# Designed miniproteins, single chains: the designs that were tried, part 77

Each design is a single chain, and the fold is of that chain. pLDDT is the mean over its residues in the fold that is shown.

## One batch from the design tools (miniprotein)

Design m2666
Fold by ESMFold2-Fast:
Structure m2666 (fold): chain A 76 residues (1-76)
Amino acid sequence: SESNIQEAIEQAQQTKELFKQYSSEAEKLNKLIDELIEALKNKDWEKAKEILAEIQELVARLEKEEPEAIAKIVEA
């Protein structure tokens, strides 16, 4: 629904902001988040699903290295 889409966009923007502190990972994540937000605004669900899967994979990898920081981002 429209409400769920808005919440997804808000979460993506907050995740991007929090990951500014992680220089090496931030570049990759920022590109994916920007593409996700664009896809959501254009209601391109196929592309959004692909990008979201890539973001989730990257976040899962970061969870192993920075578990506390990543857990807070994912839970937010």
Scores: mean pLDDT 71

Design m2667
Fold by ESMFold2-Fast:
Structure m2667 (fold): chain A 80 residues (1-80)
Amino acid sequence: GREIGLKMGEEALKAGKEGDLEKAVEYLNKGGQSGELEAQIASGVGLTAIGVYKTVGESDGEAGEKGGEAAIKMAEGAKE
């Protein structure tokens, strides 16, 4: 679960850096659909961060980067 959450968060962060919010959301959704609890939690946190940053007027790339970063931090906090 943790490794999948980290991987999907890292891919979402990369997509955000490329300005591709749709791709960032797609990677986080893949984490949420993985069936692994830690990946689902990390993805949910990342998607929530995207929603917050879009609401405050951040660009698609910035929102995607923040979503990926939030997912990574949540997955890193998970314990085996």
Scores: mean pLDDT 80

Design m2668
Fold by ESMFold2-Fast:
Structure m2668 (fold): chain A 100 residues (1-100)
Amino acid sequence: MKEYEEEVEKLKKELEKDPNNIEAMIKLAEALFKLKKYLEALEVYEKALEIEPNNEKIKQALVKMLKEALSEEQFNEVMSLYFETGSIKELIEKAKELLS
């Protein structure tokens, strides 16, 4: 657990120097999820997708973490909304509500 806190601080400093570093954003969001800081992790994924909206690596990492953080019912609700709207932004907003 302390290892992820150190990784978060390191990655935040990397992003201060290079705010558009998608690889660092994915790693930061993954570390935040492992620390159960779900809302902060979702904010990082949201920022990454604003920079690269069609980046499948970001989308895959987000979906994987949501599957682990949410119940099966909640995960299906979030994915159903995404399939209905096509909006990753609405998916993230719904996930934030469920993880609040």
Scores: mean pLDDT 83

Design m2669
Fold by ESMFold2-Fast:
Structure m2669 (fold): chain A 86 residues (1-86)
Amino acid sequence: EAKETEEYKKVVQEGSAKMIAQLQQQAAQSSPQVAQLYQQAIDVLQQTTRDVNAATTKEEMLKILQEGTGQAEKLAGQALELEQQE
């Protein structure tokens, strides 16, 4: 269980880092209003990664990840919709 927990944390860290890098690139090419929404999504992903790293059970990590990624996806989706309207 401890070994699975550590391996899962590593996968989450790597996945989050890639997603954050992609959102940062999109924000850099966007208007200030759109960039603000991407930055909020990045902030949510960074907090979610920290919360997952602090978690002690796989069930807790999955719940944190699901809630955090859902919120980040919603914010990134709003940013993308606004960008396409401009």
Scores: mean pLDDT 82

Design m2670
Fold by ESMFold2-Fast:
Formats: sequence, C-alpha cells, structure tokens
Structure m2670 (fold): chain A 64 residues (1-64)
Amino acid sequence: ASPQEVAEAVKKVTGVELTPEQARLVRSLVDGGLSPGQLATFVKGLTGVELTPEQARAIIELVS
C-alpha cells in the first residue's frame, strides 16, 4: 500500500491524521508483515493514540 493509503486507513478507523513521515514509516512496517499488536504499539509511540485490537486489524486489512 502507498503511504497515502495508510494515512487514509488510519484516519478512517481512528480519526487520527498521520504526517507524511509517519505514514511512510507505518507503510514500511506493514509491508514487512507487522502484526496488529505491533502496529498498535508503534502508532501509540508515534501519535499517543491507543488502538484497540479491532482497529489495528482493520488498518492492516485496508492496506494489505
């Protein structure tokens, strides 16, 4: 998925807007086979927003 598609998926699921830099980092990790739990930890570190397991899975499904 493109960084733009990652940013759109995160906004759709959580309402959080990622910066272009944050979207590129998340995209790289998702392309590497990041688990939903690892995605939730990473997004919390970048944005301070805590994802539910369902939200993290939905983001991966939208961008995979």
Scores: mean pLDDT 80

Design m2671
Fold by ESMFold2-Fast:
Structure m2671 (fold): chain A 78 residues (1-78)
Amino acid sequence: MPTPEQVTEEAFGLLLALQDAQRRLEETRTPEDLEATQAQVDRLEALVERYGDLLPPDVLEALRQQIRDTRRLLERLR
């Protein structure tokens, strides 16, 4: 089982990757960047679903908010 610290580090890594993919999507508006952003948000959501109970409550809520915000962006760009 991973430690809370390891889960937090992985979550921040995935958050940075998601923010990076979303920035590219906002600039390019390509189907490829849409798919990449979808894959990154799905990956972050999977981590939260599997290990969310190991995350600090404020971090968990911030990650859930980012997932909601990214999914709303993806819906607007379809």
Scores: mean pLDDT 84

Design m2672
Fold by ESMFold2-Fast:
Structure m2672 (fold): chain A 103 residues (1-103)
Amino acid sequence: AAEDEANRLASDMLTAARPYLEAGDVRGAAEKMAEVAKKHGFEVEISYELRPAAEPRPVELRMRIRIEEKDGKYIITIEVELRAHVGDGLVETARIIAKKELK
């Protein structure tokens, strides 16, 4: 089922990212999440942004899962945003979009 595939990928991505997130390594976490998504047959897009920080915050992870039905096919989209402070008043954000059409 599409939901089972989406949940399995989400779990595997989070498991792969955990050591990197615990180290504050947003880029490493994003790279491992993208690698896992590609192994699951997803098309992956990754982007990075560096911005001034307003206030210190812990490492943040946001994940959105969308499942769409179109013409009898399921499309799974998983969007992940990772954010961490990089020690000089800057915040690095990594964004991953993983997408797969099921047969």
Scores: mean pLDDT 83

Design m2673
Fold by ESMFold2-Fast:
Structure m2673 (fold): chain A 63 residues (1-63)
Amino acid sequence: PSDQEVRDAVIERLGPSQVAIDTAIKLVKQGMSLDDAIKEAEREVERLSRRRLEEARRRNEEI
């Protein structure tokens, strides 16, 4: 698939996340299937979402 097709598939399944898009494109270029790349991107988004929730809580308490 093209980079554009990978990007569109990631946005459709996981939403507009630059990290997810970049991760999926990189994995597809390394020979990973689109489905596997999307699953890995989903895992990365989940990890970052948890970390950002902790950061947002600390920052929100300070403002």
Scores: mean pLDDT 75

Design m2674
Fold by ESMFold2-Fast:
Structure m2674 (fold): chain A 104 residues (1-104)
Amino acid sequence: MREAVLEAALAVNAAALDYLAMLLRRGGISLDEAKREALAILDQAKALLRELAAHRGVDVSALLAQLDQLAAQLQAARTADELVAVLNQAVELIKEALRRLRAA
């Protein structure tokens, strides 16, 4: 019940990152603004992932470490193309986390 809400929230965070990638490709958002928004979304995704994992007794430490690495790559990105690549990786990682948590 609450877990279903956490899963839905994680899926929304993945969709938000996809939307930022689209806006970057269209020039509809600045690089700095997209970085700030993406970092906030990743922080929310990490918090949701920790809470959901705790409810299911699943170890997600490796997934959290990968999200932290992507956050660092996101901060280091100097072009829209570099940032889009990191955002796409973050989306796939969140989807993988959801698959693992649903299987538990």
Scores: mean pLDDT 86

Design m2675
Fold by ESMFold2-Fast:
Structure m2675 (fold): chain A 95 residues (1-95)
Amino acid sequence: NKIETVNSILDTIETLLNNGQDDQALSLAKSTLEELESKPRLSGYDMALGLFLEGVIAYLNGNKKAAKVYFRQAMVYGEYFGNEKIISLSKKYLL
């Protein structure tokens, strides 16, 4: 209900991560994922976003192996549904 657009959320998270604002990035990723999980129906963009957010959460929690799995899945969904921003960011944060 508070999710504006997938690309807006991706840009905000990238900015927070680039600035070293890891606590804010983690909080936003968790709250956004919770909002996605509350939806009765997900778009392909929502599914790709959810996988990317799980990757960010895993990465910030130090679980680099899980983060890689999620970012690879987000990239595949981004390719399938045509979201270049998710593809680019997922590649950037693959460890």
Scores: mean pLDDT 82

Design m2676
Fold by ESMFold2-Fast:
Order: structure tokens, then C-alpha cells, then sequence
Structure m2676 (fold): chain A 56 residues (1-56)
């Protein structure tokens, strides 16, 4: 949520999109479209979440 997103330096929408991609429910491109983001923003958020050990 917002607190987790702030810890990773991403927006709450980027965090939600990255979680959807990491859960395997969406591709990065699908998550970007669903949350009004670019695929690059979602990819960056996914990388930050993986580095921080955040599990989907």
C-alpha cells in the first residue's frame, strides 16, 4: 500500500501495478495499461520490490 510504496520510492499506483505483474496475473505491459503507467515505470517498481525482498 502507500506506506510500502513510499519505502521503495515509488507511487502507490506503481506499487500496485508491480504487485499485479509479480503475482503472474498480468504482464508488465498489461499492468501498465491497467494502472495508467508506462511499462518502464512498472518494470522499475518490480526491480525495486525484488531488491527489497517484497513477495507478491
Amino acid sequence: AAEEAARLGVTPEQYRAARAALSGGMTIDEAAKAFGLTPEQVRAAVERMRAAGVRP
Scores: mean pLDDT 75

Design m2677
Fold by ESMFold2-Fast:
Order: C-alpha cells, then sequence, then structure tokens
Structure m2677 (fold): chain A 83 residues (1-83)
C-alpha cells in the first residue's frame, strides 16, 4: 500500500523544501542565529522575492519548532504589507 500523493501537493512540498533549505543556508552564511536577526534580514530583502520567500519559510519553520506563534503572525504581516 503506497501513500496517497497528490501531484500538486508533492510539487508544492518540493518547492517549499527548496526555499526552506535556501533560507537556512542564507541565514547560516550571514551568521543569523536568532529569529529576530532573520526577521531583520527579511525586512531588508522584501524587494527580492526569492530571498524574502526563502527567509520567510525558514522563519516560519524555526518559529513552529520554538513554539513562537507571535513570530508567525509578524512574518505573515510583513509579507502581506509588501504584497
Amino acid sequence: VEPLIDEESKKALEEGRKYLEKGKELAKKLGLKTLDDIIDELRKNLDNEEISKALALYIKEKALKEKRLDVLDEVSDIVAEHQ
């Protein structure tokens, strides 16, 4: 029995994973250690869609792991205000 895999969901998951890894690598390269540091870098790169998306996904993943719901709301607001 194979798990039910929707092709659209699989593609979205794969793209999300690529952006998450890119955000993690960028944060490591820039020495960003805290959620606040990563959020500050996101605010500086809102004009760069690829970087902002990567950093936003990494912030959300890290915030979920650290149970920081306040950060999830802040990142969503930052992204919505720029769009």
Scores: mean pLDDT 76

Design m2678
Fold by ESMFold2-Fast:
Order: structure tokens, then C-alpha cells, then sequence
Structure m2678 (fold): chain A 70 residues (1-70)
């Protein structure tokens, strides 16, 4: 469900807030795994959600996710 995507995103963001290298690496791994498993439709919804939540453009969110997947 889309809620499980939101839950995983929130877990990753909580890890990043701690600021340790290990937690950041774990957060990146969670984000990579979840993005890789998304359908194109789920990915578009997720980009829209994060853009609205952060006040960032959809294009900037896509760039961020591309950097995570590299």
C-alpha cells in the first residue's frame, strides 16, 4: 500500500536525523530498496508526497532520488 511507502520513508528520515554515518548509510539503503520496488505510478505519488511535505519541487525530489540510486 502507499501507506507502507510513507512508513518506510519516515523510518529513513528518522535515521538521517541522528546524523551518524551508519544511520545515514542505513537510511540510503532503505530508500534505495523501496524506490527500486516501486511501480512508475507509486514513484510519481511518492515524489508528489515528498515535494508537498518538504516544499521542494518535484524535479528536485527526482534529482535527489536519482542521486540515492546511483
Amino acid sequence: SFQSIIDQYNQAMDLIRNGTDANIAQARAILRDMIARMTPSQLQRFIDYVAQRTGTSQDDVRTFFNNIMA
Scores: mean pLDDT 82

Design m2679
Fold by ESMFold2-Fast:
Structure m2679 (fold): chain A 93 residues (1-93)
Amino acid sequence: LEVRVELEQRVINGKRVLVVTVTNLSAEPAKLTVILRDVETGEVIEEKQLPVLAPGQVAVVTLEAPDGPRRYRAEVRSEATGEVVATAEYEAL
């Protein structure tokens, strides 16, 4: 399964948010879950299941960033296999 993930930080209405962009580059529909993780502790901060993405389809997920963690990893898990197929990291500077 070929998936691209991108992670960026934004401030919306005074709240710090992380924007995760997921693209299905596979020839088949994919059912994916986005997992936001603290890189330092390995703790799962939030999980969001995506609607089924058709080939070439993009999903954008906004996740609230907690105070404290400076390094985040977005993991994209395939629901068909249970395996992480793509990751992106963000360091809050």
Scores: mean pLDDT 78

Design m2680
Fold by ESMFold2-Fast:
Structure m2680 (fold): chain A 100 residues (1-100)
Amino acid sequence: SKKEEILKIFKEFFEKVLEALREYGVPDDAIDEVKKLGNEALEKISKAKSLEEIRQIVGEFLDKVREIIVKAGLPPEKQRELFEKILDIADEAFKKIEEV
């Protein structure tokens, strides 16, 4: 039950990240790479035994997303705005699991 609720929260998190990437004009190939990373992260979260493991998994995902955004060739201003939006989405997800 709690694990299913956590997985639902992070599934919604990954979907919101993909929507943000599309909104900012990230190329489809880069979005597909992030989608693959999100699916891999979600599988790892499903096996995680602590909130600390989940934070590490999401942190590694966010580091890779930052690299993909930089490689996508967006203007620096858009890169900053997009990544701040993604960090806000991540913060909201962790707030939702704070007491699950």
Scores: mean pLDDT 86

Design m2681
Fold by ESMFold2-Fast:
Structure m2681 (fold): chain A 75 residues (1-75)
Amino acid sequence: GGLAGGLYYMQQANQLVKKADELEKEGKIDEARKLYNEAASLYQQAADLFERSGDTQGAENAKAFAEKVKKKAEE
């Protein structure tokens, strides 16, 4: 289901962001950047699922998170 699937991908993306933040604190910048990029892809998948379920607000929030973590991967 779109809503349940969207929430699942949001949870997976949030987990990767948490791990990336920990790696960044350890100075493992390249590893952190890879996880931020993976999280961005999962947030985008969540956005697509929310949009298909009619959750426009959830989709826009997920897209915003995707953009935010993608920018972190470039810093």
Scores: mean pLDDT 86

Design m2682
Fold by ESMFold2-Fast:
Structure m2682 (fold): chain A 78 residues (1-78)
Amino acid sequence: MDELEEKFLELMKKGIEEYKRGVELAKQNDPEAIKEFEEAIKYFKEGLEIARQLGDTKAVNILEEMIKKAEEDLEKLK
């Protein structure tokens, strides 16, 4: 239980950091923003799988919304 929770928190921290980095780079018109949003989506999707294993419906819903928002932000840069 603790190991999955620790992995989930690590993935969430990494995903949020990449997403914030992507937003800041996008404000600066830096093409590295694309890579940061792609990494954020990857971490959020891995976190979503763990949230489903833990049966955390609230975390699942939040992660699905965060993934959708990051994908929308990524589409604006294409």
Scores: mean pLDDT 84

Design m2683
Fold by ESMFold2-Fast:
Structure m2683 (fold): chain A 84 residues (1-84)
Amino acid sequence: MEKEKALEAAKELLKLQQEMLENNKAPRKDFIDELKKKYPDLNIEELEELDEETQKKFDELMEEVEKLREEIEEVQKEKLEEKE
């Protein structure tokens, strides 16, 4: 299901996000490559030239990830309620 794919992608992005936060440094290249993988139809060359646009796209992706995170947390809560 699309939801399963989205959750996997969100999980991978959360890992990268945490690593970036810990290091306070992430190579822009890694972010661009990840974005290319997720959205191959995007005009990545324009996004590379406009850091602000790339950051904005990343922030939007982060909001999507946060939303999926809430869904995961709700599912986990329901599972925990059924488990004892």
Scores: mean pLDDT 56

Design m2684
Fold by ESMFold2-Fast:
Structure m2684 (fold): chain A 89 residues (1-89)
Amino acid sequence: MTLEELARKIMDVVGELNARDPGEAGRLMGLMARGVVEKDEEAWKEFRERLARLLRERGDPETAEAVLNMTPEELLEGFRLYDSTLPEP
């Protein structure tokens, strides 16, 4: 799985969560921000575990495993690569 594909799948799952439970989506994104920006290892671990659970629930255990082994740097690079494939504003 590429970092770009991983980022796309993460955004799909977060979008689905935001549609059904925006409060939980907000909490998940808050964990990501603390893990990435503040280098909070507990927040990063909880973010990965919650995201992996959501991916397993939708029948994607391979992406869930990739998320559990992901670093903050890989997540940021994945989002950068994903953004670069979108039409320019």
Scores: mean pLDDT 79

Design m2685
Fold by ESMFold2-Fast:
Structure m2685 (fold): chain A 128 residues (1-128)
Amino acid sequence: SPLSKLEEERKKKLDDMKKKLEELKKEGQDKLDQLEKLIEQATEKSRKSTPEEAYELEKEVIQQINDAKNDFTKKIDELIKSLKMPPELQKEAQQIRDDISQQFDQLKSDALAGGAKAIAALDAERKA
């Protein structure tokens, strides 16, 4: 019937929206994992650096975290807008946005704390 075809089309569109949202969530999580590895590499490099070099490494890492968060939030906002998501799926998308955004903020906080500790240790070693 025409109604069953409309129901199937609506279900397919909803499933496609959910799939795109899950793909974007995975992209955000993969980027968080990449940045965590970058922070580990920057931390190891900082141990062999001057305080000034360690400070520049911190700035580069923080910039990459900020850029990744901005890219992710723009992509999810555009996905919500372009697909005209139903309210329940918009709520799920907003929760994913908030959860991953909070993880970027936590990663930035951890990177700043780690960087400050590394710079202080290098400065103390230079003065000894």
Scores: mean pLDDT 86

Design m2686
Fold by ESMFold2-Fast:
Structure m2686 (fold): chain A 74 residues (1-74)
Amino acid sequence: MEKKEQALIELFRALAEGKPLDSLSEEQRKVFEEIEKYRDEAKKIAEKNGLPDEETVLSLARQLLLDKLIEEKK
């Protein structure tokens, strides 16, 4: 769980620094795939609030992933 959260933080940092996706670790790539999976759910939430912006969708997808990691702990 904590390892996935750390990978999520490192992934966001790497993307902010413009690192190519090919250079990501296997753990970071798995986290990226999980974020993409939550993108569709995030879109539905954004649509309900009238905020379909890509930035809002990505922010919500990240939050959904973090919420899942917290629930897995319980």
Scores: mean pLDDT 68

Design m2687
Fold by ESMFold2-Fast:
Structure m2687 (fold): chain A 100 residues (1-100)
Amino acid sequence: MSWEELEKKAIEKLQELEKVINEKLEELKASPEEIKKAAEIFHEIKNNIEELLEKKDYEGVEKAIELIEKTIEEIKTARTIDELIEILEKTKNELEKIVS
């Protein structure tokens, strides 16, 4: 895969993650405070991926894409807002390890 193809895939997976988060928040009837908290964690996830893209860390971006794909599937199984937030926090922490 070229760098341009990998970058495009990373951006597309971030957009898919945001959509799945928003759909799950609506499904679970999240409060405005819960929506804000999920959005803040998503922003931190996005910032970590953007840092990997800026560094042109090919291996880091590949690992980040795999992690986001797993996170999307885990979010689909979440039954509560607390489970959704826990999944997002775990993904953020794993991404921080990839960026470091």
Scores: mean pLDDT 90

Design m2688
Fold by ESMFold2-Fast:
Structure m2688 (fold): chain A 60 residues (1-60)
Amino acid sequence: MLPEEIVEKAREIAERLGVSEESVLSAVKATTENEVHRRLVEHELGKEVGEELVELAKKM
């Protein structure tokens, strides 16, 4: 089970981006598995969103 804090943060990001909570959790897992993907997320989605996804990946 994922910690409730991670699930709540994923929901917040999903609502902000207009996507599903599952999509955000999938992106977080992808950033954990690949350093290049992590850099691309920060560059493409903006620093704030990218940093939030990286922080969630580190807590998983």
Scores: mean pLDDT 69

Design m2689
Fold by ESMFold2-Fast:
Structure m2689 (fold): chain A 58 residues (1-58)
Amino acid sequence: SDLIDALTAGRDDLQKRRDDLEAQLSTSTGPEKDRLQAEVNRVQGDIDTLDRRLAEAT
């Protein structure tokens, strides 16, 4: 369905963003590391929300 396709695409985009942020996090220190960790946590929350919606749609 269009909804499942859209949610799946959105999840893939968020996973790609998380992977990029985690790569940046691995080379970062101090306040920048803390900021990047907060961003990773935020993106993970968005992924978790989409996972719940996908489970409900399938």
Scores: mean pLDDT 86

Design m2690
Fold by ESMFold2-Fast:
Order: structure tokens, then sequence, then C-alpha cells
Structure m2690 (fold): chain A 59 residues (1-59)
């Protein structure tokens, strides 16, 4: 849904602006009712924005 896409984008922006940890990103996404696959998509977008491999975010 559009609301879900907005929530995912808002989390990506917040994570980038505040240098959120992996645990903080996962907790925020879970609090917003996002699925594991949607959380994985958020993490991939953050990794792309930072130009690092996904493993760096999950470390």
Amino acid sequence: SMQTQKAMKDIVVTALLHDLSYDEIVQLAQQKGLSDSQIEEILKKIAEALQVPLSTIKA
C-alpha cells in the first residue's frame, strides 16, 4: 500500500539522518508492523545509499 511505502521510506531517511544501528532499524520497522521481507528491503536501500554491502549494515 502507499502507506506502507511511505513508512518504509521514512525509516530509510531516519536511519540515514540519525545513523541508526541495525537493531534500532529492525525495532522501528517492527513497531510499524512491517514484515521481515519489508525490513530486508529497507536494509538494502540503506546499504545502497551508503554504498556499502548489506553485511556492513547487519554487522
Scores: mean pLDDT 85

Design m2691
Fold by ESMFold2-Fast:
Structure m2691 (fold): chain A 94 residues (1-94)
Amino acid sequence: MKRDVRVTIYLVLDDDGTLLAQGIVLEVDGKLERAQIIYDSGEVKDFKSEEEVLEWLKEQGYELVSRIEFELETATSRRRITLYELRKKPPPPP
């Protein structure tokens, strides 16, 4: 049986499109291997699940702008790669 590998990448951008942080979630055969936010400073914040990553991003005021998904098959694995672009929501006009 081929292994199921899922890689989710979160690109966290400011309003100008500058990269502030990169998130990564890696699952192999339904088991979470990594769930992290990596800042430009090199600081890493660890999470226990993809849901915790998404909740944290929402609490920081980031919203989903775009989603791209690819599926790749190798001799030993099926890989689903999801790329999310998130941007900070501008404050409502006064």
Scores: mean pLDDT 79

Design m2692
Fold by ESMFold2-Fast:
Structure m2692 (fold): chain A 91 residues (1-91)
Amino acid sequence: TGKAESLKGLAEENKEVAVKLLDEAKREGAKEEVIEKFQKAAELFTEAAKLAEEGAKNPENAEELVKKAEELAREGAKLLEEGNALLNEEK
C-alpha cells in the first residue's frame, strides 16, 4: 500500500541522515552516548525500512508489519533528535 511505501522511503531517508550524523560525530570526537544514539537510530531505520517493504509485499501481514515499522521509525527519530540535541549542546 501507499502507506508502507511512504514509510519505507521515510525510513531510508532518515537512515541516511543518521549515518551522516554518526560519521560526523565520530570525526569530531563526540561523546560515546551521542555516537551510540546515532548508530542505534540508523539500525532502527534500517529495520523499519525492511518491515515496511515486507508489509508492501505481504497484504495479509501488512497491518502488523507497518505498525511495527512505524514504532521502530518513531524510536529511531527520537534517538536521532536526542543525539543531535546533545551534539549541539557540546558546541
Scores: mean pLDDT 82

Design m2693
Fold by ESMFold2-Fast:
Structure m2693 (fold): chain A 81 residues (1-81)
Amino acid sequence: SDEMVQRLNRIRDDIQRNLPPDVARAGDNALTNMINQVRNGNFSKAMSGMGHVGDGMVHYYQHHDSQSALRHFRQGYRDAS
């Protein structure tokens, strides 16, 4: 839905503004893939990426672990593919 795409775009914008460039790029790629799956009606694929995107955010913001965040965002991209 358009509302879901808007919500995913807000998360993508937050990642781009607040995370280091390499981590932000991986997160942006994952969210972009999820948005494309939503637009194609593949909600299950979009949601499969969300778990790893969420884990990446936790590792970055709560554990200050950019390398784990990067790995999780890359996995979220693959899960949403």
Scores: mean pLDDT 85

Design m2694
Fold by ESMFold2-Fast:
Structure m2694 (fold): chain A 114 residues (1-114)
Amino acid sequence: SMKDLYEEAIKLLNETIDLLKKASKAKKADLPAIIAQLQALQDKLKKLLSQLDSSSIEAQYMNNVIQSLGDTIDYGQNYLRDPTVENELRFGVMILAAMGDAYVAINILKKKLD
């Protein structure tokens, strides 16, 4: 049902926020495993997005999360290849952006469940 899809989306988005918080505090050596988990969550979110009405506000904001996660993964991989202060800061900014998008998506989905 649509309600079950929204509840699953909220669960995956909360898991995404928790993993992004973990990434923001992680030692560099722990980041490859966290990035792999973010990739797995992005894939799950993409599959769920494909089941939503593409014209809906919830689909739009779910897509924003998927894109912000993609950026976070890319900047995290850049930081791992070239561990400069600039790359670390860029990765941190992308984590915050992805978290913000996830919180907005959760609020939209919760409102739709009311």
Scores: mean pLDDT 93

Design m2695
Fold by ESMFold2-Fast:
Order: C-alpha cells, then structure tokens, then sequence
Structure m2695 (fold): chain A 78 residues (1-78)
C-alpha cells in the first residue's frame, strides 16, 4: 500500500515532467521488484497505458491491448 502510493507519485511526477497529463491511475498489482499501474492520460484522445515501475523507480510502458487494460481496471475497482 505505502510502496504503491510512493511509486504512483513517482510515476505521476515523471509523466507530468514529460508533458503527459494524468487523468487517473489505477493500481493493478505489486510484487517485491515491480508495481503495475493502468494510467488514463489526457491528449487528443483519452488513452490507457499499462506501466511497470521497477524497485528503483524506472518504468516501462507495456504493449497491452486497450480491452485487456480495461478488464484489469474493472477487476481491481471494487
């Protein structure tokens, strides 16, 4: 939970510094080495990204279909 919030804030700050406006962030999963977030961004069209954040704060955008990202968000939204 605390690790999730810390990595979420790092991701949000990094995306903001890159000029990416974040609309929503959803926590999808966490393990000892990585956290996984679905990020809804503002742009010419609303986009959903799946992002892996490693233990040292590095992140990778994963190539995941929009429908799979939506499904993961709904499963975690409870």
Amino acid sequence: SELEEQRKEILKKTLSALGVEVKEIYVIGVNDTSSYFAVKTKGVEDRLLMVEVSWDGRFTVLDMPLEEIKKLIEEKKK
Scores: mean pLDDT 74

Design m2696
Fold by ESMFold2-Fast:
Structure m2696 (fold): chain A 77 residues (1-77)
Amino acid sequence: VEEKIKEIESIKTPQGLLNRLVEEEKNPDDEVLETIVKKLKQFTFSDGELFRLYLILKLTKNEKVKKAIEEILKSQP
């Protein structure tokens, strides 16, 4: 868990963080998801990035991942 959090903290792009969010869908960890959400909330998203978030939200079956995406979307203007 700590190693995963360090990896996420090293990601500097919204695209990289979105890729990691998709990977976490298979085996979601609360601390990892919270770190991704915290980092993603610091960005203002392009239309393409917002569309990708919406696609992940629509396709995911995991309630923790859905909640994480909803929190990110609420932070957008």
Scores: mean pLDDT 75

Design m2697
Fold by ESMFold2-Fast:
Structure m2697 (fold): chain A 80 residues (1-80)
Amino acid sequence: KAEEILKKMKSLSPTAQRVLELLLLNPEREFSAREIAEALGLSVSTVRRALNELKEKGLVESRKDASGRTLYSLSEELKA
């Protein structure tokens, strides 16, 4: 399991790795793409591409809040 996760992480783009690291440091929090962009000093479009990569690999989940804003969080498998 841990080896599989590490292989997935190493196959990520450098930007996706940075986004994943932020989420791993804040596993119980949800972030908008804008909040991640501000925290990492990246553009929102760059962060959205990284988040899509992470979602495709099952490392990040997304939902819409009551206002329709998309929020991203660490996958449940990575929280335990």
Scores: mean pLDDT 80

Design m2698
Fold by ESMFold2-Fast:
Structure m2698 (fold): chain A 58 residues (1-58)
Amino acid sequence: SLLDQLLQKGRDLIEQNKDASPEERKAALQKFAREVQEKLDFDDQGRFLLELSRLLSE
């Protein structure tokens, strides 16, 4: 699904930016957050944020 594709992209962005500065990571995540808001409906955005917060707590 589109939700699963965006979750995988989010995980990949976290991994790709693991050695980046905190500012670069924040900028990449903000850009990705805009893409998620553009592409997912309201219900899937909620689900995405829940799953992403779980990944970020690791």
Scores: mean pLDDT 77

Design m2699
Fold by ESMFold2-Fast:
Structure m2699 (fold): chain A 107 residues (1-107)
Amino acid sequence: MLSIEEVIDIIQDPNASVEQLREAMKQANKFSKEDLLVVLGVAGLQIAEGKLSVEQLRVILEEMVKSDDPELSLAFLERLLEALREKGDEEGVRLVEEAIERIRSRL
């Protein structure tokens, strides 16, 4: 099982595989709410700065949609959506909007 520090290291590693990111996000979803918020903060910064590939972003969003705390995921994604709109990242906006809709359809 990955520690919070190991999960953060994987999210910040530009050479991390999509499989490593998926496992890291699955482990993050099992953390306390406080630890999960730290991981989400790091992921949000990487996404907002455009440091992730489209495939890496898709993996993170897919695992957030599967989270046992859909309200927390939704709040985070809505905040991320605002940042991406300000940046003019049309592809990022589209992917985050799709993730938000998938969470809302389950509520």
Scores: mean pLDDT 81

